# Designs tried in a protein design run: designed miniproteins, single chains, continued (5). Part 60

Each design is a single chain, and the fold is of that chain. pLDDT is the mean over its residues in the fold that is shown.

## One batch from the design tools (miniprotein)

Design m18068
Fold by ESMFold2-Fast:
Formats: structure tokens, sequence, C-alpha cells
Structure m18068 (fold): chain A 91 residues (1-91)
């Protein structure tokens, strides 16, 4: 079962990982890539906030899981696109 604590941990992880990636991209002069990650981070966090509210209300885990998966897919899609543009293979 996905709990409130699980969603809160996912939110913290998304914030940390996205911020570290944004910093690395900016240090490499990849400002457009950094901005794309910032937009994806914002969208992912909005989905996670919705998931958190549903979890707090005791909604079925399936609804919470769907939003959590959508949030992760938003970030992973942008990361994959940036990695491909940089010539990196991410599996």
Amino acid sequence: MITVEDVERAKELVKKEAEELIKMLREQGLEEAAERVERAKKEALELLEKALELAKEGRPSEEVEKLLKEALEVLLRVIREIAEELGLEIG
C-alpha cells in the first residue's frame, strides 16, 4: 500500500535529484536543458501534491500510484530526451 510517507519521500527525492541535475547542467553551460528539467520538476511536484492529498484522504492506492507514476514519467521523459541529445545511453 502506498502511504502518505511514501509520497512525501518521493516528493523529497524528486526535489533533490532534479535540483542536483539542474545544477550539473548549468555548470556544463546547458541552460536550455536545465530549464526543461525545472519545468518537468514543477509538473512532477504538482502531480505528487495531488497524490499526497489523495493519500491523506484514504483514497485507493491505485489512484495514488497512478499519479506517482505520471510524476515519475514526466521527469524520466525529459531526462531521457536530454541524455539522447548529449549522446548518452540511458537504458
Scores: mean pLDDT 80

Design m18069
Fold by ESMFold2-Fast:
Structure m18069 (fold): chain A 67 residues (1-67)
Amino acid sequence: MVFPDVDAEIAHLTREHRHVLPAIGRAVEEAGGDLEEAARRIREVLEANGVFLSDETVRRLAERLLA
C-alpha cells in the first residue's frame, strides 16, 4: 500500500535537503487544507530547489503535513 521508496525518499529529503523543509511547510499552509493543491505546491518548491521526488512521495508529504 505505501511504497518503501516513499520512506527512503523522505529520509533522503530530510538528510540532504533539510533547507527546503520550511518552504514545503509554507506551500502546505498556502494550500488552505486542499490536498491536491498542497501536493502541487510542494512539487513546485522541490523542483525550484532542484529536488526530484516521486509523485507518491509528494502526495505522502502533503497528506502528513495537512493531518
Scores: mean pLDDT 77

Design m18070
Fold by ESMFold2-Fast:
Structure m18070 (fold): chain A 74 residues (1-74)
Amino acid sequence: SMEEAKKKMEEITKETIEKLKENKDTLSQAEINRLVSEWAKKVEEVAEEYNIPKEELKRLVHEHLAKIDAELKA
């Protein structure tokens, strides 16, 4: 279901944020970019598994990227 897909994506985003915050002083900008890229791939995999429409996926990706950006700026 879309609800299950959203929960799974939320969990992936939360784990990525925690990993970035915990390792902020250790990770290079290139490594941070790699982690964000891996996050995007995992979110896309969930979208494919649950047949999420491309328009909805783009909206969710935008929302989650905003969350990552806000958390890293805090």
Scores: mean pLDDT 80

Design m18071
Fold by ESMFold2-Fast:
Structure m18071 (fold): chain A 110 residues (1-110)
Amino acid sequence: MSYVHGNSVVHTIEADSVEELAEKVARLLKEHGIRRATVIARPSVAEDARKLVELLNELGIDATLIIPEEESEGYILLMADLAVAGRKDVAAIVLSKGKKYTAKVFLDRR
């Protein structure tokens, strides 16, 4: 599914494992011609986020990790939106874990 957040189109991807999530995210990024991504995650999911970055790199996506000091959802979503603003060659990925792993993939809408 997709929606608009700020200046971004956000694609929500869910998976039962980090491996499945990485494959789905990499496929989406490659379909959009994107090969660079910033993964943003809270400290509570930092280990899963590091694994996601490693798997994305293995799948040909140049991925980096940011773990912000401010953990509010609004701040994290704002960081993701600003990270892709005016840039169609990069994505921002907000990783969360509940019953499933969720990646909110931010792409510039312009």
Scores: mean pLDDT 83

Design m18072
Fold by ESMFold2-Fast:
Structure m18072 (fold): chain A 64 residues (1-64)
Amino acid sequence: MEVVEIPVPADASDEEIAARVEAYLRDELGAEIVEPAARGSDGRVIGVGRRDGVTILVVGVPVP
């Protein structure tokens, strides 16, 4: 399993953050999206992808 953190605007909507996380999974990592990106229990938006049988988590980290 891989965990990748990406910067997201702190003032962006959940839908905008989810779109950025999913775009990173698809376009930068070439991963298949296995779950829609959603806000986790710690308040961060997390996307779940899979590439070559490996699960990849992309976490949106809010930046000013």
Scores: mean pLDDT 80

Design m18073
Fold by ESMFold2-Fast:
Structure m18073 (fold): chain A 74 residues (1-74)
Amino acid sequence: GAMGIAQLEAIARELADLAARARSPQGRLEADVALGMVLIILGVSKVTGTASDTQVQLARDLLDRARAAVQKHG
């Protein structure tokens, strides 16, 4: 539904901000890769008009992984 798409948009914004704040090449790469994956999920969701709970959870897992990488590497 619209709520799932809004959650994916929020996650994509957080990943873009995370990539911009990353100080190391490793942190930037992990955040940029996660952002690319979430943008693909968001694009599919916008075409179908809905985001599943599974798609939102996958995007959250990608954000959590990217946050951990930026925290570890800078």
Scores: mean pLDDT 87

Design m18074
Fold by ESMFold2-Fast:
Structure m18074 (fold): chain A 67 residues (1-67)
Amino acid sequence: MEELVRRIVEAAGRRHSPEETERIGRQVRRFAEQARRSFELYRDELDAAVQELKEAVDKVVERKEKE
């Protein structure tokens, strides 16, 4: 994500004034940081839920094989 933000700022720098480019860069970077943080928290919770589901499925399969 950080590399993508950098590419956007570089592209903006070619078409906009230095002042505008700095302002755009700051806005995009802030948005990317916020999105990344939210995604990271969500990902950790998702990983835990998937692992719990995997364990539950294994338990059900083992029980059905015993029948």
Scores: mean pLDDT 68

Design m18075
Fold by ESMFold2-Fast:
Structure m18075 (fold): chain A 81 residues (1-81)
Amino acid sequence: SMPSPEELAQGAIELINLIASDPRLSEEAKREVARALLAWLVRELQRVRSRDEVAEFMRLVLERAPESLRPEVEAVIRELL
């Protein structure tokens, strides 16, 4: 069966935390990579999930994202939802 919005959000946050903690990336690069990853993931989820499930996924990601990358989550919500 397909993963729940909670399970998807947990996976996304684990990837975002890896980006946030990567010492090889500048702070600007971290923001760009996180935004690109989230935008791609939202677009892919929109193909196979309901609007309500994608909105719940992004709400959970916004709540759990590290403070430094929260504006990038908000930008993806504004642009794609």
Scores: mean pLDDT 87

Design m18076
Fold by ESMFold2-Fast:
Structure m18076 (fold): chain A 90 residues (1-90)
Amino acid sequence: SFEEIKKKIEELLDEIIKLVKEDPNNQEKWDKAMELAAEILELASKISEEVLKEIAEKIQKAIVDITNGKDATDAFEEFKKEVMEVLEKS
């Protein structure tokens, strides 16, 4: 169901935030966070192509912001808020 997919996406977002909060410069934790992001995209594709595209663009934005010096925890907290807003409007 949509509600089950939404809940799973929220849980995956919380796991990403936890990983980057613990050690944002740890490559293994970053790789795991990217694997979780890929799972979010797979779940989004089950909702619609439009939702998939919007979430993919928001992931890219979060990565760019972190690369440009934004705190990783703040970037992914903002990403979570934006993703949940996309899902609520779907």
Scores: mean pLDDT 83

Design m18077
Fold by ESMFold2-Fast:
Structure m18077 (fold): chain A 100 residues (1-100)
Amino acid sequence: MMSVEELVEKFRELLEKLREAFLNPEKYSEEEVRKIFEELAELIQQLLEKGEVKKAIELAKEFQDVVLENYDKMSEKFQKLAIEGVERIGELLEEAEKKL
């Protein structure tokens, strides 16, 4: 369906939206933030399915950096979602690194 370039672009757009949600929690619901985490994980899985292992690793690390940079600035409810997101994407990162 989507090209590799479109998957990367969509991932980075969602990652910026996630950063905005962490800094402005009143603008985003827990359900909206949970969906962003789910979509980010799905995009990494699609890159892995296309054999784009190095790009999947790069994007997973970009995600981890955004979460780590903003964790102390997040509301408590978003911190819980961030931990769940890091765990899910971390598992995908470990799977990807084993394919190198």
Scores: mean pLDDT 82

Design m18078
Fold by ESMFold2-Fast:
Structure m18078 (fold): chain A 60 residues (1-60)
Amino acid sequence: SMSRIEKLQKAMELLRKGLKEGRVDEAREEVMTKLGLSESVVDSLLATVEGLEKIREENK
């Protein structure tokens, strides 16, 4: 089994990949169902990923 930290790291990776591929809703559902994270936690992680990608784009 994965630790909570490992689950959060994997969730962030899946959400970032989904965002880049235009499949964020599918990635969100996968994180909720496969990693057992609540909707509120997933939404917070997604907002963090979106914020980090925006910062990355602004610094190009």
Scores: mean pLDDT 81

Design m18079
Fold by ESMFold2-Fast:
Structure m18079 (fold): chain A 67 residues (1-67)
Amino acid sequence: NEDARKSLEAALESLKKGEVVAAMSGLHEAIELGEGDEKKYAEKALESLRKGDVESAEKYIKEALEI
């Protein structure tokens, strides 16, 4: 899904800039637009950010982008 992928890329860029709220917004959009494993990794990334685990969130976003 191209739109989900764009939202994931935007979330990753926001996260690298320390913009956690913008990253969460991008992940919410990716979850709504995504399917299958892409959605699952986006959900894991969002859960990691809710727990303050930025490193795990970045890892899961990258894994979603490799699908």
Scores: mean pLDDT 83

Design m18080
Fold by ESMFold2-Fast:
Structure m18080 (fold): chain A 116 residues (1-116)
Amino acid sequence: SSEEQQELLKQLKQLEEELTQILTHGSEQEKEAAVKSFLTLLDLIESENASLSEKIRLVVMAKVLAEHGMLSREEAERALELAKETLEEAKKANAIPELLSMLEEAVRTLEDALAK
C-alpha cells in the first residue's frame, strides 16, 4: 500500500543516515561489519525468494557502500544487477515516485563506481 511504502521510505532514509555515519565516523571494525552484513544479505537474496521491500533495502545499502568505496568491483557488479532488477520490479509494482527515484539514484551511483 502507499502507507506501507511511505513507512518504508522513512526507514530507508534512516538506513542511509545510519550507514553513512558508520562509514564516515565508525571504527574499521564497524565498517567491515557493515560490508560483511551487506554481502551476507546479497548472497541470501540471490539464493532465496526475497520480498521487494527487502531488495530495496539492500539496494539502498549498496548505494551508500559504493559512495564510500567500500565494494570491490565484483561486489559492485552484483549489487548493480540487483539494483536494476529491483528497479524494474518496483516499476511493475507501481511503487511511489520517491522509491523509484531512490532506486534510480542507486543504479546511477553503482554505475559511476564501476566506471572508475
Scores: mean pLDDT 88

Design m18081
Fold by ESMFold2-Fast:
Structure m18081 (fold): chain A 58 residues (1-58)
Amino acid sequence: SAREAALARAKALLRALLARDPGAVDAPESTLAQMVADLAGVSLSTAREAVREVLGEL
């Protein structure tokens, strides 16, 4: 679905950001979600889900 594709893009973007700047894990969840939403072109709700899922895998 479009939502699943958006979530996958957001998660991939966040993983790429964390690979480039590992210190970004210390940023507030709201800050990471806003960055992911803006850069991936996804809704803030989708970006929040991506942040929670990726940080939960660490």
Scores: mean pLDDT 83

Design m18082
Fold by ESMFold2-Fast:
Structure m18082 (fold): chain A 82 residues (1-82)
Amino acid sequence: MAQKYVDKGIEALEQGKYEEAVEYFKKAYEIEPKPEYALAMNAAWAIGKGLKELAQYSIERLKLVSRDQKLIEALEKALKSV
C-alpha cells in the first residue's frame, strides 16, 4: 500500500511536480513510517525550494537506508534539473 504512493511520488518528480511528490511521500510515511519515506519527502521538498545542499544531503542519507534504485534515481535526476 505505501509503495503505491512512492510510485506516484516518482511520477510526480518526473513531471517536475515537486509539491505533489512531497504529498505522495508523506502519504507513504503515514501508512508506514519508514526513514526512507521521510528522507524522500525531505529531498523532494528541498528540490522544490531550490535548497540543493539539503536535497543532496537527504539523497545521500536515503542511499544508506533504501534499496529503491528507481526512487533514488528519480530524486537525483530531479535535483539536476533545478
Scores: mean pLDDT 88

Design m18083
Fold by ESMFold2-Fast:
Structure m18083 (fold): chain A 92 residues (1-92)
Amino acid sequence: MEEEERREKLAEELFEQGHKLVGEGQRLLAEAAKNPEQVELRIRGLQLAVKGGDLLLKADELKPGLIADPESIRKGRDYLQKELDELKEKLK
């Protein structure tokens, strides 16, 4: 009972944080597209979008049904993570 209530509260907090991070990440990625010379904007945008996606997926795992299409979010998150990893490796 207590553990279930804590799980639901955590799921809602992760859902809110995930949406906020995805929104911030998308905004930074849109700005990076306009300013391709500012590679740091793209890196930050990718990092936030991936983090947000992870939080949303965790929220749905804790409280199924919070997300309409978790498969789509997982695919998008994995794609952005791959882009982030490749970009960071290229900049080393």
Scores: mean pLDDT 84

Design m18084
Fold by ESMFold2-Fast:
Structure m18084 (fold): chain A 81 residues (1-81)
Amino acid sequence: LEELKKQVERALTAALIYVQIEPDATAEELRKFLDRVKGLTPEQRALLDEAIDEAAKVPGLTPFQRLQRMEEIVYEKLKEL
């Protein structure tokens, strides 16, 4: 659980940096970026992909707000584990 959390936190930090560089990034572009993040397990990637999908369902979010929503979704799912 702690290793899963740490690696997911690293991926979220990388995504935050990416969104600051590419503020108009789409959900698909975020997924492609995550494909380049080394050390993610299939389980960690599935959590991030699910969070991207759920955040993308909310209209009108800025890229930063979308990332914050993803972070909230990921941490709530980690609490359920």
Scores: mean pLDDT 70

Design m18085
Fold by ESMFold2-Fast:
Structure m18085 (fold): chain A 59 residues (1-59)
Amino acid sequence: MSEEEKLREEYSKLSLEQLEGILEGLRHLLKESTNPEVKEKLEKQIKVVEEVIEEKKKE
């Protein structure tokens, strides 16, 4: 299982409120980060969280 798939599985276990909190935190870290590698990892995590939030909203 890829790291992204593992993150998706873990996030799928969380409530919508918890996921929205995580998304806000990750967006804040992305804004504060200056390292390109860290920004790339944060952008990937943000995308996974956003996709899981959209999936949960369809429930």
Scores: mean pLDDT 80

Design m18086
Fold by ESMFold2-Fast:
Structure m18086 (fold): chain A 64 residues (1-64)
Amino acid sequence: DELRRRALDLEVEAALYEIQIAITKNAVKKGKIDPETGQKEIDELNAKSRELVAEAERLRAEAA
């Protein structure tokens, strides 16, 4: 239960980063953010999201 709850919390945080990536991509497309700055933010958010997903998968495997 605790491991599954922690995995869910990480999955929610990763989903929030995915939403933020989509918002940043849309802002770049609409010219509201400089493409260079937007790409840097997207790369950083992608890295964080991938780390959280990997940790969540590890915790779910341990909980199984």
Scores: mean pLDDT 85

Design m18087
Fold by ESMFold2-Fast:
Structure m18087 (fold): chain A 83 residues (1-83)
Amino acid sequence: DPLAQAREAMREAAILRYDGASDEQIARALEEAIRYALQAADSETARLIAGAAAEGLRALGRELTPEQEEWVAFADAAVAANR
């Protein structure tokens, strides 16, 4: 299940961040989450996971691609709509 794998990669990234792992290790887990999210058929849930992971990469100082910036905007809009 690609969505389950994407969510597991996001949990791994959170654990690595909590444990003080390197930015590279955290980025690898976030990149894994994006890769699995893009394999999922559910475009809304997949975009939300990809957006959250891309936001994490930006927080680590990574420059985002235009596609990754679109995913971040989608996730941010979804969060704003729920407020």
Scores: mean pLDDT 79

Design m18088
Fold by ESMFold2-Fast:
Formats: C-alpha cells, sequence, structure tokens
Structure m18088 (fold): chain A 87 residues (1-87)
C-alpha cells in the first residue's frame, strides 16, 4: 500500500512533466492532459528504479516550466511542495 501511494506520486510527477512539455493552451487543458497521461502510465509496469529516474526528470521539467512561464521562484516552488506533502 505505501509503495502504491509513492508510485502514484511518481507517475503523477511524470505526467505533469509530459504535460508541461506539450505547453497546453489553458489550465483546464493542462489538467485533462495530465490526467490522461497519468492513467496511461498507471497501466505501465515500470520498475521502481526507472520510475524514480523519470519522476526526477518530470519534477525538473515542471519546475523549469513554472519558473519560465509563470515567474515562480525556486523558493516558492519548494514552499508549495512542502505544503502539499505535509503528511
Amino acid sequence: MEKEIEREKKIGLIALGETAKRKPPSSQAAIELAREVYERLKKTDLEDEKLDELAKKGREAVKAYLMEKHGVTEEEIEEKEEEFEKE
């Protein structure tokens, strides 16, 4: 169960990274695209090591996108990540 939750978090991060690369025209389109990619990745039996590597790349892509397109600072992103992952 714990591994499933962590795996879902990593897949979600990969989906967000893929969505950021496609530069969707609206927030709604971004959410729908991320959900579609997430569901597709959930069906893939990826090894834990590969998930970790892809999640790291996904996180970097999302971070770069937010900083470049929305003017968010690195410190602000870290603060929001901590807020979402409080428990």
Scores: mean pLDDT 68

Design m18089
Fold by ESMFold2-Fast:
Formats: structure tokens, C-alpha cells, sequence
Structure m18089 (fold): chain A 115 residues (1-115)
């Protein structure tokens, strides 16, 4: 559980860095909006987390395909987002309070990037 939480935090930090570094202004705004929407969707569907994770992963894939270049960065961001969402799902099942708190903190940080 602790190792899983530490890995999830590391992956969230890597997503944050990639979003911050990889996008021109319009692409950055689109990626930030996607990340906000994905995390919000996961939080709204915490009672049906499996479905929320699936929908969020589809949304990330579609926006990365539309918004980011080059392809290497799109693939890396998608892989990290998938791992983060899968780990958040497992963490929310084991420890809902910590899992939800970590998702909210990540959402807050992504919103800060939009400013």
C-alpha cells in the first residue's frame, strides 16, 4: 500500500512535468483541459471507478492523438496516465480517503498549470 502510494505520486509528478514541458500554448491548454476532465470524471464516478477509469483512459488517448506532437510524447503520457489511473483505482479500493485526497491534489496542481 505505501509502495503503491509512492509509485502513484511519482507517476503523477511525471505527468505534471510532461504536460508542463511538452506543449505550446494551445496544446498545453488542451492537455490541461483533458487532464482536468479525466480526473474530475474519475472523482465523480468513485462509486463506479472501473467505468470511470475506462472512460478517462479513452478521453486521454483521443486528446493526445489530437493535441500533442511528437508521437513519442503522446505515447509516454498515455502510458503514465494509464498507470496512474490504475494505481489510483486500486488505492481508492484499499484506502478511499488517501486515494481521493491524492486525486484532488493532482487536480488542483493541473488547474494551477492552466493559470
Amino acid sequence: SMSQLEEAERLLEEIYRLIKELSGKKQKEAVLLLAETVIRLALESVEDVTKAVGEALRGIGLAIDAELTPDDNKKKLLEIAKEVLEQMYELVKIDPERGIALLRETYRRIVELKK
Scores: mean pLDDT 53

Design m18090
Fold by ESMFold2-Fast:
Formats: C-alpha cells, sequence, structure tokens
Structure m18090 (fold): chain A 60 residues (1-60)
C-alpha cells in the first residue's frame, strides 16, 4: 500500500541518520575500535528493523 511504502522510505531515512550519528559520535570521541563501532551499528540496525515492523503492522 502507499502507506507501507511511505513507512519504508521514512524508516530508511531514519536508519541513515542514526548510522551517521553513531559514526560521528565515534569520530568526536576518538574511538577507533572497529568492533565496538560495528556492534553499535548492529544494535541501531536491529532497533530500526523492529520500529519498521511495528509501523508496517499499524498501517495494514
Amino acid sequence: SPDEEKVRLETAKEAQKKFDEVLEKARKEGNTDESEISRRLLEVGQEIAEQYRRRVEEVR
């Protein structure tokens, strides 16, 4: 549906913003631990995936 497509696009934009925030924070903190950064990116990705699932259910 058009509402599901809108949720998908909005979620993709939110995901990009959150990933950028994680990387920017690591840069500002001087954090060069690739494993820790990757773990944080994975956690954000999982949170965004759950938000997407819930939002799609709400517009169906």
Scores: mean pLDDT 81

Design m18091
Fold by ESMFold2-Fast:
Structure m18091 (fold): chain A 109 residues (1-109)
Amino acid sequence: SELVEKGKELFKKGLEAYKQKDYESAEKYFSEAVALYEESLGKDHFEVGKAKYYLGMALDNLGKYDKALKYFKEAKESFSAVLKRDPDNTEASVLLGMTGFMIRVLEKK
C-alpha cells in the first residue's frame, strides 16, 4: 500500500526527530504516520499502536499531557487487539507494558 509506505517514511522521520529531542517535529511526523496507518491498516494494527505510543511520548515531552494520555490509551487498545490475535508478539507485549506505565504516570497529575 502506498499509504503504508508513506506512513513508514514519516514514522522513521519521527523517530529521528525524537532521538534528537526535536519533539515538535516528532509530533508532526508521528501524527501524519498515525493518520496514514489508521486509514490503510485500521486502528487495531500493531503499526498504528506503535505510532500512537511514540506520538504519546513526543506529546509527553512537550508537556501536552492530556493529548499524550489520549494517544497512550488508544495505543493500549491497539496493542491489546494485536495480542488477542497473536499472544506471542513480544514487541506488542513490551509496548503494552510501557504504555500502561505512561497512563498511570499521567493519570496521577
Scores: mean pLDDT 92

Design m18092
Fold by ESMFold2-Fast:
Structure m18092 (fold): chain A 96 residues (1-96)
Amino acid sequence: TSEEAHQIMVEALRILAAKLRQEGKFEDAEKIEQFIEKLEQAFESGGELSPDDQQKAEEIYQKYGQQLDQEVLRLVLERMEAEGAPQDDLDRLRAI
């Protein structure tokens, strides 16, 4: 669902920010944490991100998109497994 997709993305971004803090990349972690706040506001209002916040999203994705995609995939797999998804479906996603 749209709500589940939003929750997974926010969780993935929070995990990424925590990893960046562990690596000493505090400035990048803070930037991602601020973006999460903006993303949650946009979702709650049913609106779109401002042009400035869209640019921040683009910058995050350009620098950390692969890591973010891997976190999202892991969270999706964990939720599918917890909900009793068939092993064939889980194996197919893991192959991506």
Scores: mean pLDDT 79

Design m18093
Fold by ESMFold2-Fast:
Structure m18093 (fold): chain A 77 residues (1-77)
Amino acid sequence: SVSDDIVQYIKDLVQQVLAGKISEDDGIAQVGDYTYKAVYDYLTTVQKLPPEQAQILAEQAAKRAEQMARKLIEHLS
C-alpha cells in the first residue's frame, strides 16, 4: 500500500542518514518529495480528488513525514 511504501522509504532513508551516506537535510528533503508524489498520485488517480485538494493534502502529508523522519534521526542519534 502507499502508506506501507512511505513508511519503508522513511526507514530506509533514516538508516542511510545514520550511516553517514546522506546528510540529514538531504534525507529530510527526499522524504518530503517522495511522500508528496506518492500521496498526490494516490489521491488524484485512485481517490480521484480535484488537483487543488490533492495538492493541499499531499503537502500536509509531506510535512508530517518530514517531521517524523527528523524525530527518528534525533531519537536514534
Scores: mean pLDDT 89

Design m18094
Fold by ESMFold2-Fast:
Structure m18094 (fold): chain A 86 residues (1-86)
Amino acid sequence: SAVEEAVARLREALLAKDEDAAVAAFDELVRASGSLRRTAEALRQLADEVPDPRAAQQLRGAATVLEVSGNLDAAKSAVRGAVAAL
């Protein structure tokens, strides 16, 4: 599915430590899911896969920001923070 492809691209961007690719994959995930709640769920699942606790915390932070405020720019900043922590 388009959601699974977006999650795979975000996982690849995190492994490559590519902030711009991670933000682009995040935007694809938002569009493909059609739901900030589903995007947040995918980010929490990715956080559980990441071995670095700081990177995992940033991904969970992005998920919380989406669920509480819907602030896409703040969520993108947290996704960049996850890459920077790796």
Scores: mean pLDDT 88

Design m18095
Fold by ESMFold2-Fast:
Structure m18095 (fold): chain A 80 residues (1-80)
Amino acid sequence: SQEELLAQAKALVDEIKKLAMDYLNGKITDEEALAERVRALAEEFRALYLQLSPAAQAELQAYLAEKYAEIKKKALEALK
């Protein structure tokens, strides 16, 4: 269903955010392994995104923007 696909896509966004936060906090030091995992998650996300209705895509875009803003804020705080 669209609801299940949207929930799966949001879960992938949450997983990517967790990886980004763990990297920024120094918990992940293997940058090559991190890049490979993020690439795999991004490919899975794309496959799900293309199956979503325009309304579900818009909701996912808003969710992605929110999570990106949180990552950006933490990255900027780490530079101070």
Scores: mean pLDDT 84

Design m18096
Fold by ESMFold2-Fast:
Formats: sequence, C-alpha cells, structure tokens
Structure m18096 (fold): chain A 68 residues (1-68)
Amino acid sequence: MEKALETAAEHLRRGDVGEAEAILRGTQAWEDVIDRVAEHLGISREEAAKLIRDLPPQEVADLVRALQ
C-alpha cells in the first residue's frame, strides 16, 4: 500500500497526473487517501475528495507523502 502511494506521489511530482491516478485507482489506496485526509483534517469524506481534486499535482503529492 505505502509503496503504491509513494510511486503515485513521484508521478505527481513529475506532472504525470494520469499515471499517478491510474496507480491509485487501481488499488484501494485512492479511497484510503481520501479517508486519511478526512480523518486528519476533521472534515467529511466528500470535502476531502473535493480538496484533493482541487489541489495542484505537487500539493497532492506532498499530502499523500505526509499521510504515509
């Protein structure tokens, strides 16, 4: 799980958003990231999903790395 998140974060840092998204969505890791962000920030799962969607790729990569 953590290795998949790390690999996706590297792709996001390179600006390869499509490849990172494919890696995350191919596993339960995408749902886990949303759940962890929601829990960490004390917000709803829906709000966490919107936050991740609206962040630039570099910010998403940093957030994913911080939650590992």
Scores: mean pLDDT 64

Design m18097
Fold by ESMFold2-Fast:
Structure m18097 (fold): chain A 86 residues (1-86)
Amino acid sequence: MTFSDEVLEKMGLRAGVILDPQLLQEIINLADKDGNGYISAEELREAFESLGYALSDASVAALIKRMDLDGDGRIDYKKLAEEVAK
């Protein structure tokens, strides 16, 4: 179970999708319609569902915690772009 979650994240749910600049831009465009620089948990989930990925609540929460710079439960997409640039 934990092993499968780790493999899925590496394949494209977190690492693969977020590390790809093209997919990152698609997620941002789908999730952050106003371009305010932040993506909420709900917007992130809807963006992944639009791309054909069914994320669990745990997956969304863990992704936000990893990328949340402010601790407010939102993802700063500039942080996602920085992770891709590394």
Scores: mean pLDDT 60

Design m18098
Fold by ESMFold2-Fast:
Structure m18098 (fold): chain A 94 residues (1-94)
Amino acid sequence: GEEEKELQLKRIEIHIDVVNKEIAEKRPDLPLLTLETTVLEYVMIEGELHGKPLSEEEAREILKEVGIDPEKKLKELTLEELQRLSAAIARRLK
C-alpha cells in the first residue's frame, strides 16, 4: 500500500544520501545520485567509487544477473531489488 511505498522510498533516499556522502568525500567529480538516476548509471557510479570502473556492458550484465531493468529509476526499486543489486555490485567489485 501507500505506507509500504513511503517506507521503501525513504530507505532508498537514505541509501542515496550515504552514497552521495561517499561521492563528496572520495570522488567529488562524479555526479550525485538522485531518485531519477537510472539503475545503470548507479551501478557505473559505484564502480567508479570503488576504483574499479565498469563498462556499460559489464554494468548491464550485473543488472541482467539480478533481473533489474537498466532503464529503471532508483525511486522505482523495491528494497529487495536494492539489496540484491548491492550484493551483486559488492561481489563484482571485489
Scores: mean pLDDT 85

Design m18099
Fold by ESMFold2-Fast:
Structure m18099 (fold): chain A 89 residues (1-89)
Amino acid sequence: KPDIYYERFAVTEDGEIVRAVDLSLSREELEKILGKKIVAFGEVYSGADGKYHYRVWDEKGLIAEGSFDTFEEAVRWAEEKLREAAKKA
């Protein structure tokens, strides 16, 4: 499983980006732990195509997605789209 990467992200109403979000926790549980409302979620994962993919979504659905050759670019773009989502909330 070392060749398979998956990380969940969240952004709060004040633009704080939370990495390595615990997938076992509900949105309500995460908000209670953070003391803040979550505006959007993100993920970065390795694909069968050898690329790194990102997705960003909120309660209304998909906001943005894309793919990159490097993990660092996928993370950077996911974080940027999460920050944009927080500014629009």
Scores: mean pLDDT 79

Design m18100
Fold by ESMFold2-Fast:
Structure m18100 (fold): chain A 82 residues (1-82)
Amino acid sequence: SFEELVARLEALIERIRELVAAGTMTQEKLEALSREAEALLGEMQELVAANPDDEALKAAFEEVTRRVQEALAEAQAALEAQ
């Protein structure tokens, strides 16, 4: 379901932030987490495409995409600062 995909993406964001805070993030881990995020966002995009008149679903998808992209960008910046 969409709610299950959101929960999985939120867990992924928490995982990214945990690794950054612990100083244990690596380029390899970030690449793996990025691929997982892309897969989950792809599944959500299919649900949005199946419901083209659902503006609330589109807005929720755009918001969670933005949050995931921000978390990944913050992790990349943290790696570059090391």
Scores: mean pLDDT 85

Design m18101
Fold by ESMFold2-Fast:
Structure m18101 (fold): chain A 93 residues (1-93)
Amino acid sequence: SEEAWLEAQAVLHYLRGKGLLGEGKYDEAIESYQKAIDYLRQLPESPSTRRALLEAEANLYEAMAKKYEADGNTSLAEFYRQKAEELRAEAAA
């Protein structure tokens, strides 16, 4: 089904983003998480899709925080770290 394909693409890009983030490839990790979010946004609304979106967005913000930290922009890094923490808390609720 189209839904199964969209979910598979979301998972693929999410896992790719996690791998790239672990390698310090922040721009590529950000792009991969954005693609995962784009696929998730095409799925019907459900509690599982909402949680997956919050988790993907949290990881996107963590990647942004690490990029800004590497660039010496501590204010933006702290901002995105806080946003990631807030989204992870919401996903766990």
Scores: mean pLDDT 90

Design m18102
Fold by ESMFold2-Fast:
Structure m18102 (fold): chain A 83 residues (1-83)
Amino acid sequence: SVEENARALAEFMVANKEEVSELLRKQIEEAEKLAAEEKDEEKKEAMEKAIELYKKLLEAIEAGDAEAAAEKLLELHRLAQAY
């Protein structure tokens, strides 16, 4: 299921938190640059929501909280399905 996949991915991310956290920080920085340049308000709002969820995912991973990380991955999946 999507929930089982999110949990497995979250556990993998927490187990590899140093490398994953570095990658996520770089991706968040790049996403913030792209969102700042976005002229379509609907796309910009979607990007800003995704960035906020990625920041919360990063916090969960850095805390070693696989359950919280899985919840944020599910929210990201739902956001992607909506846009």
Scores: mean pLDDT 87

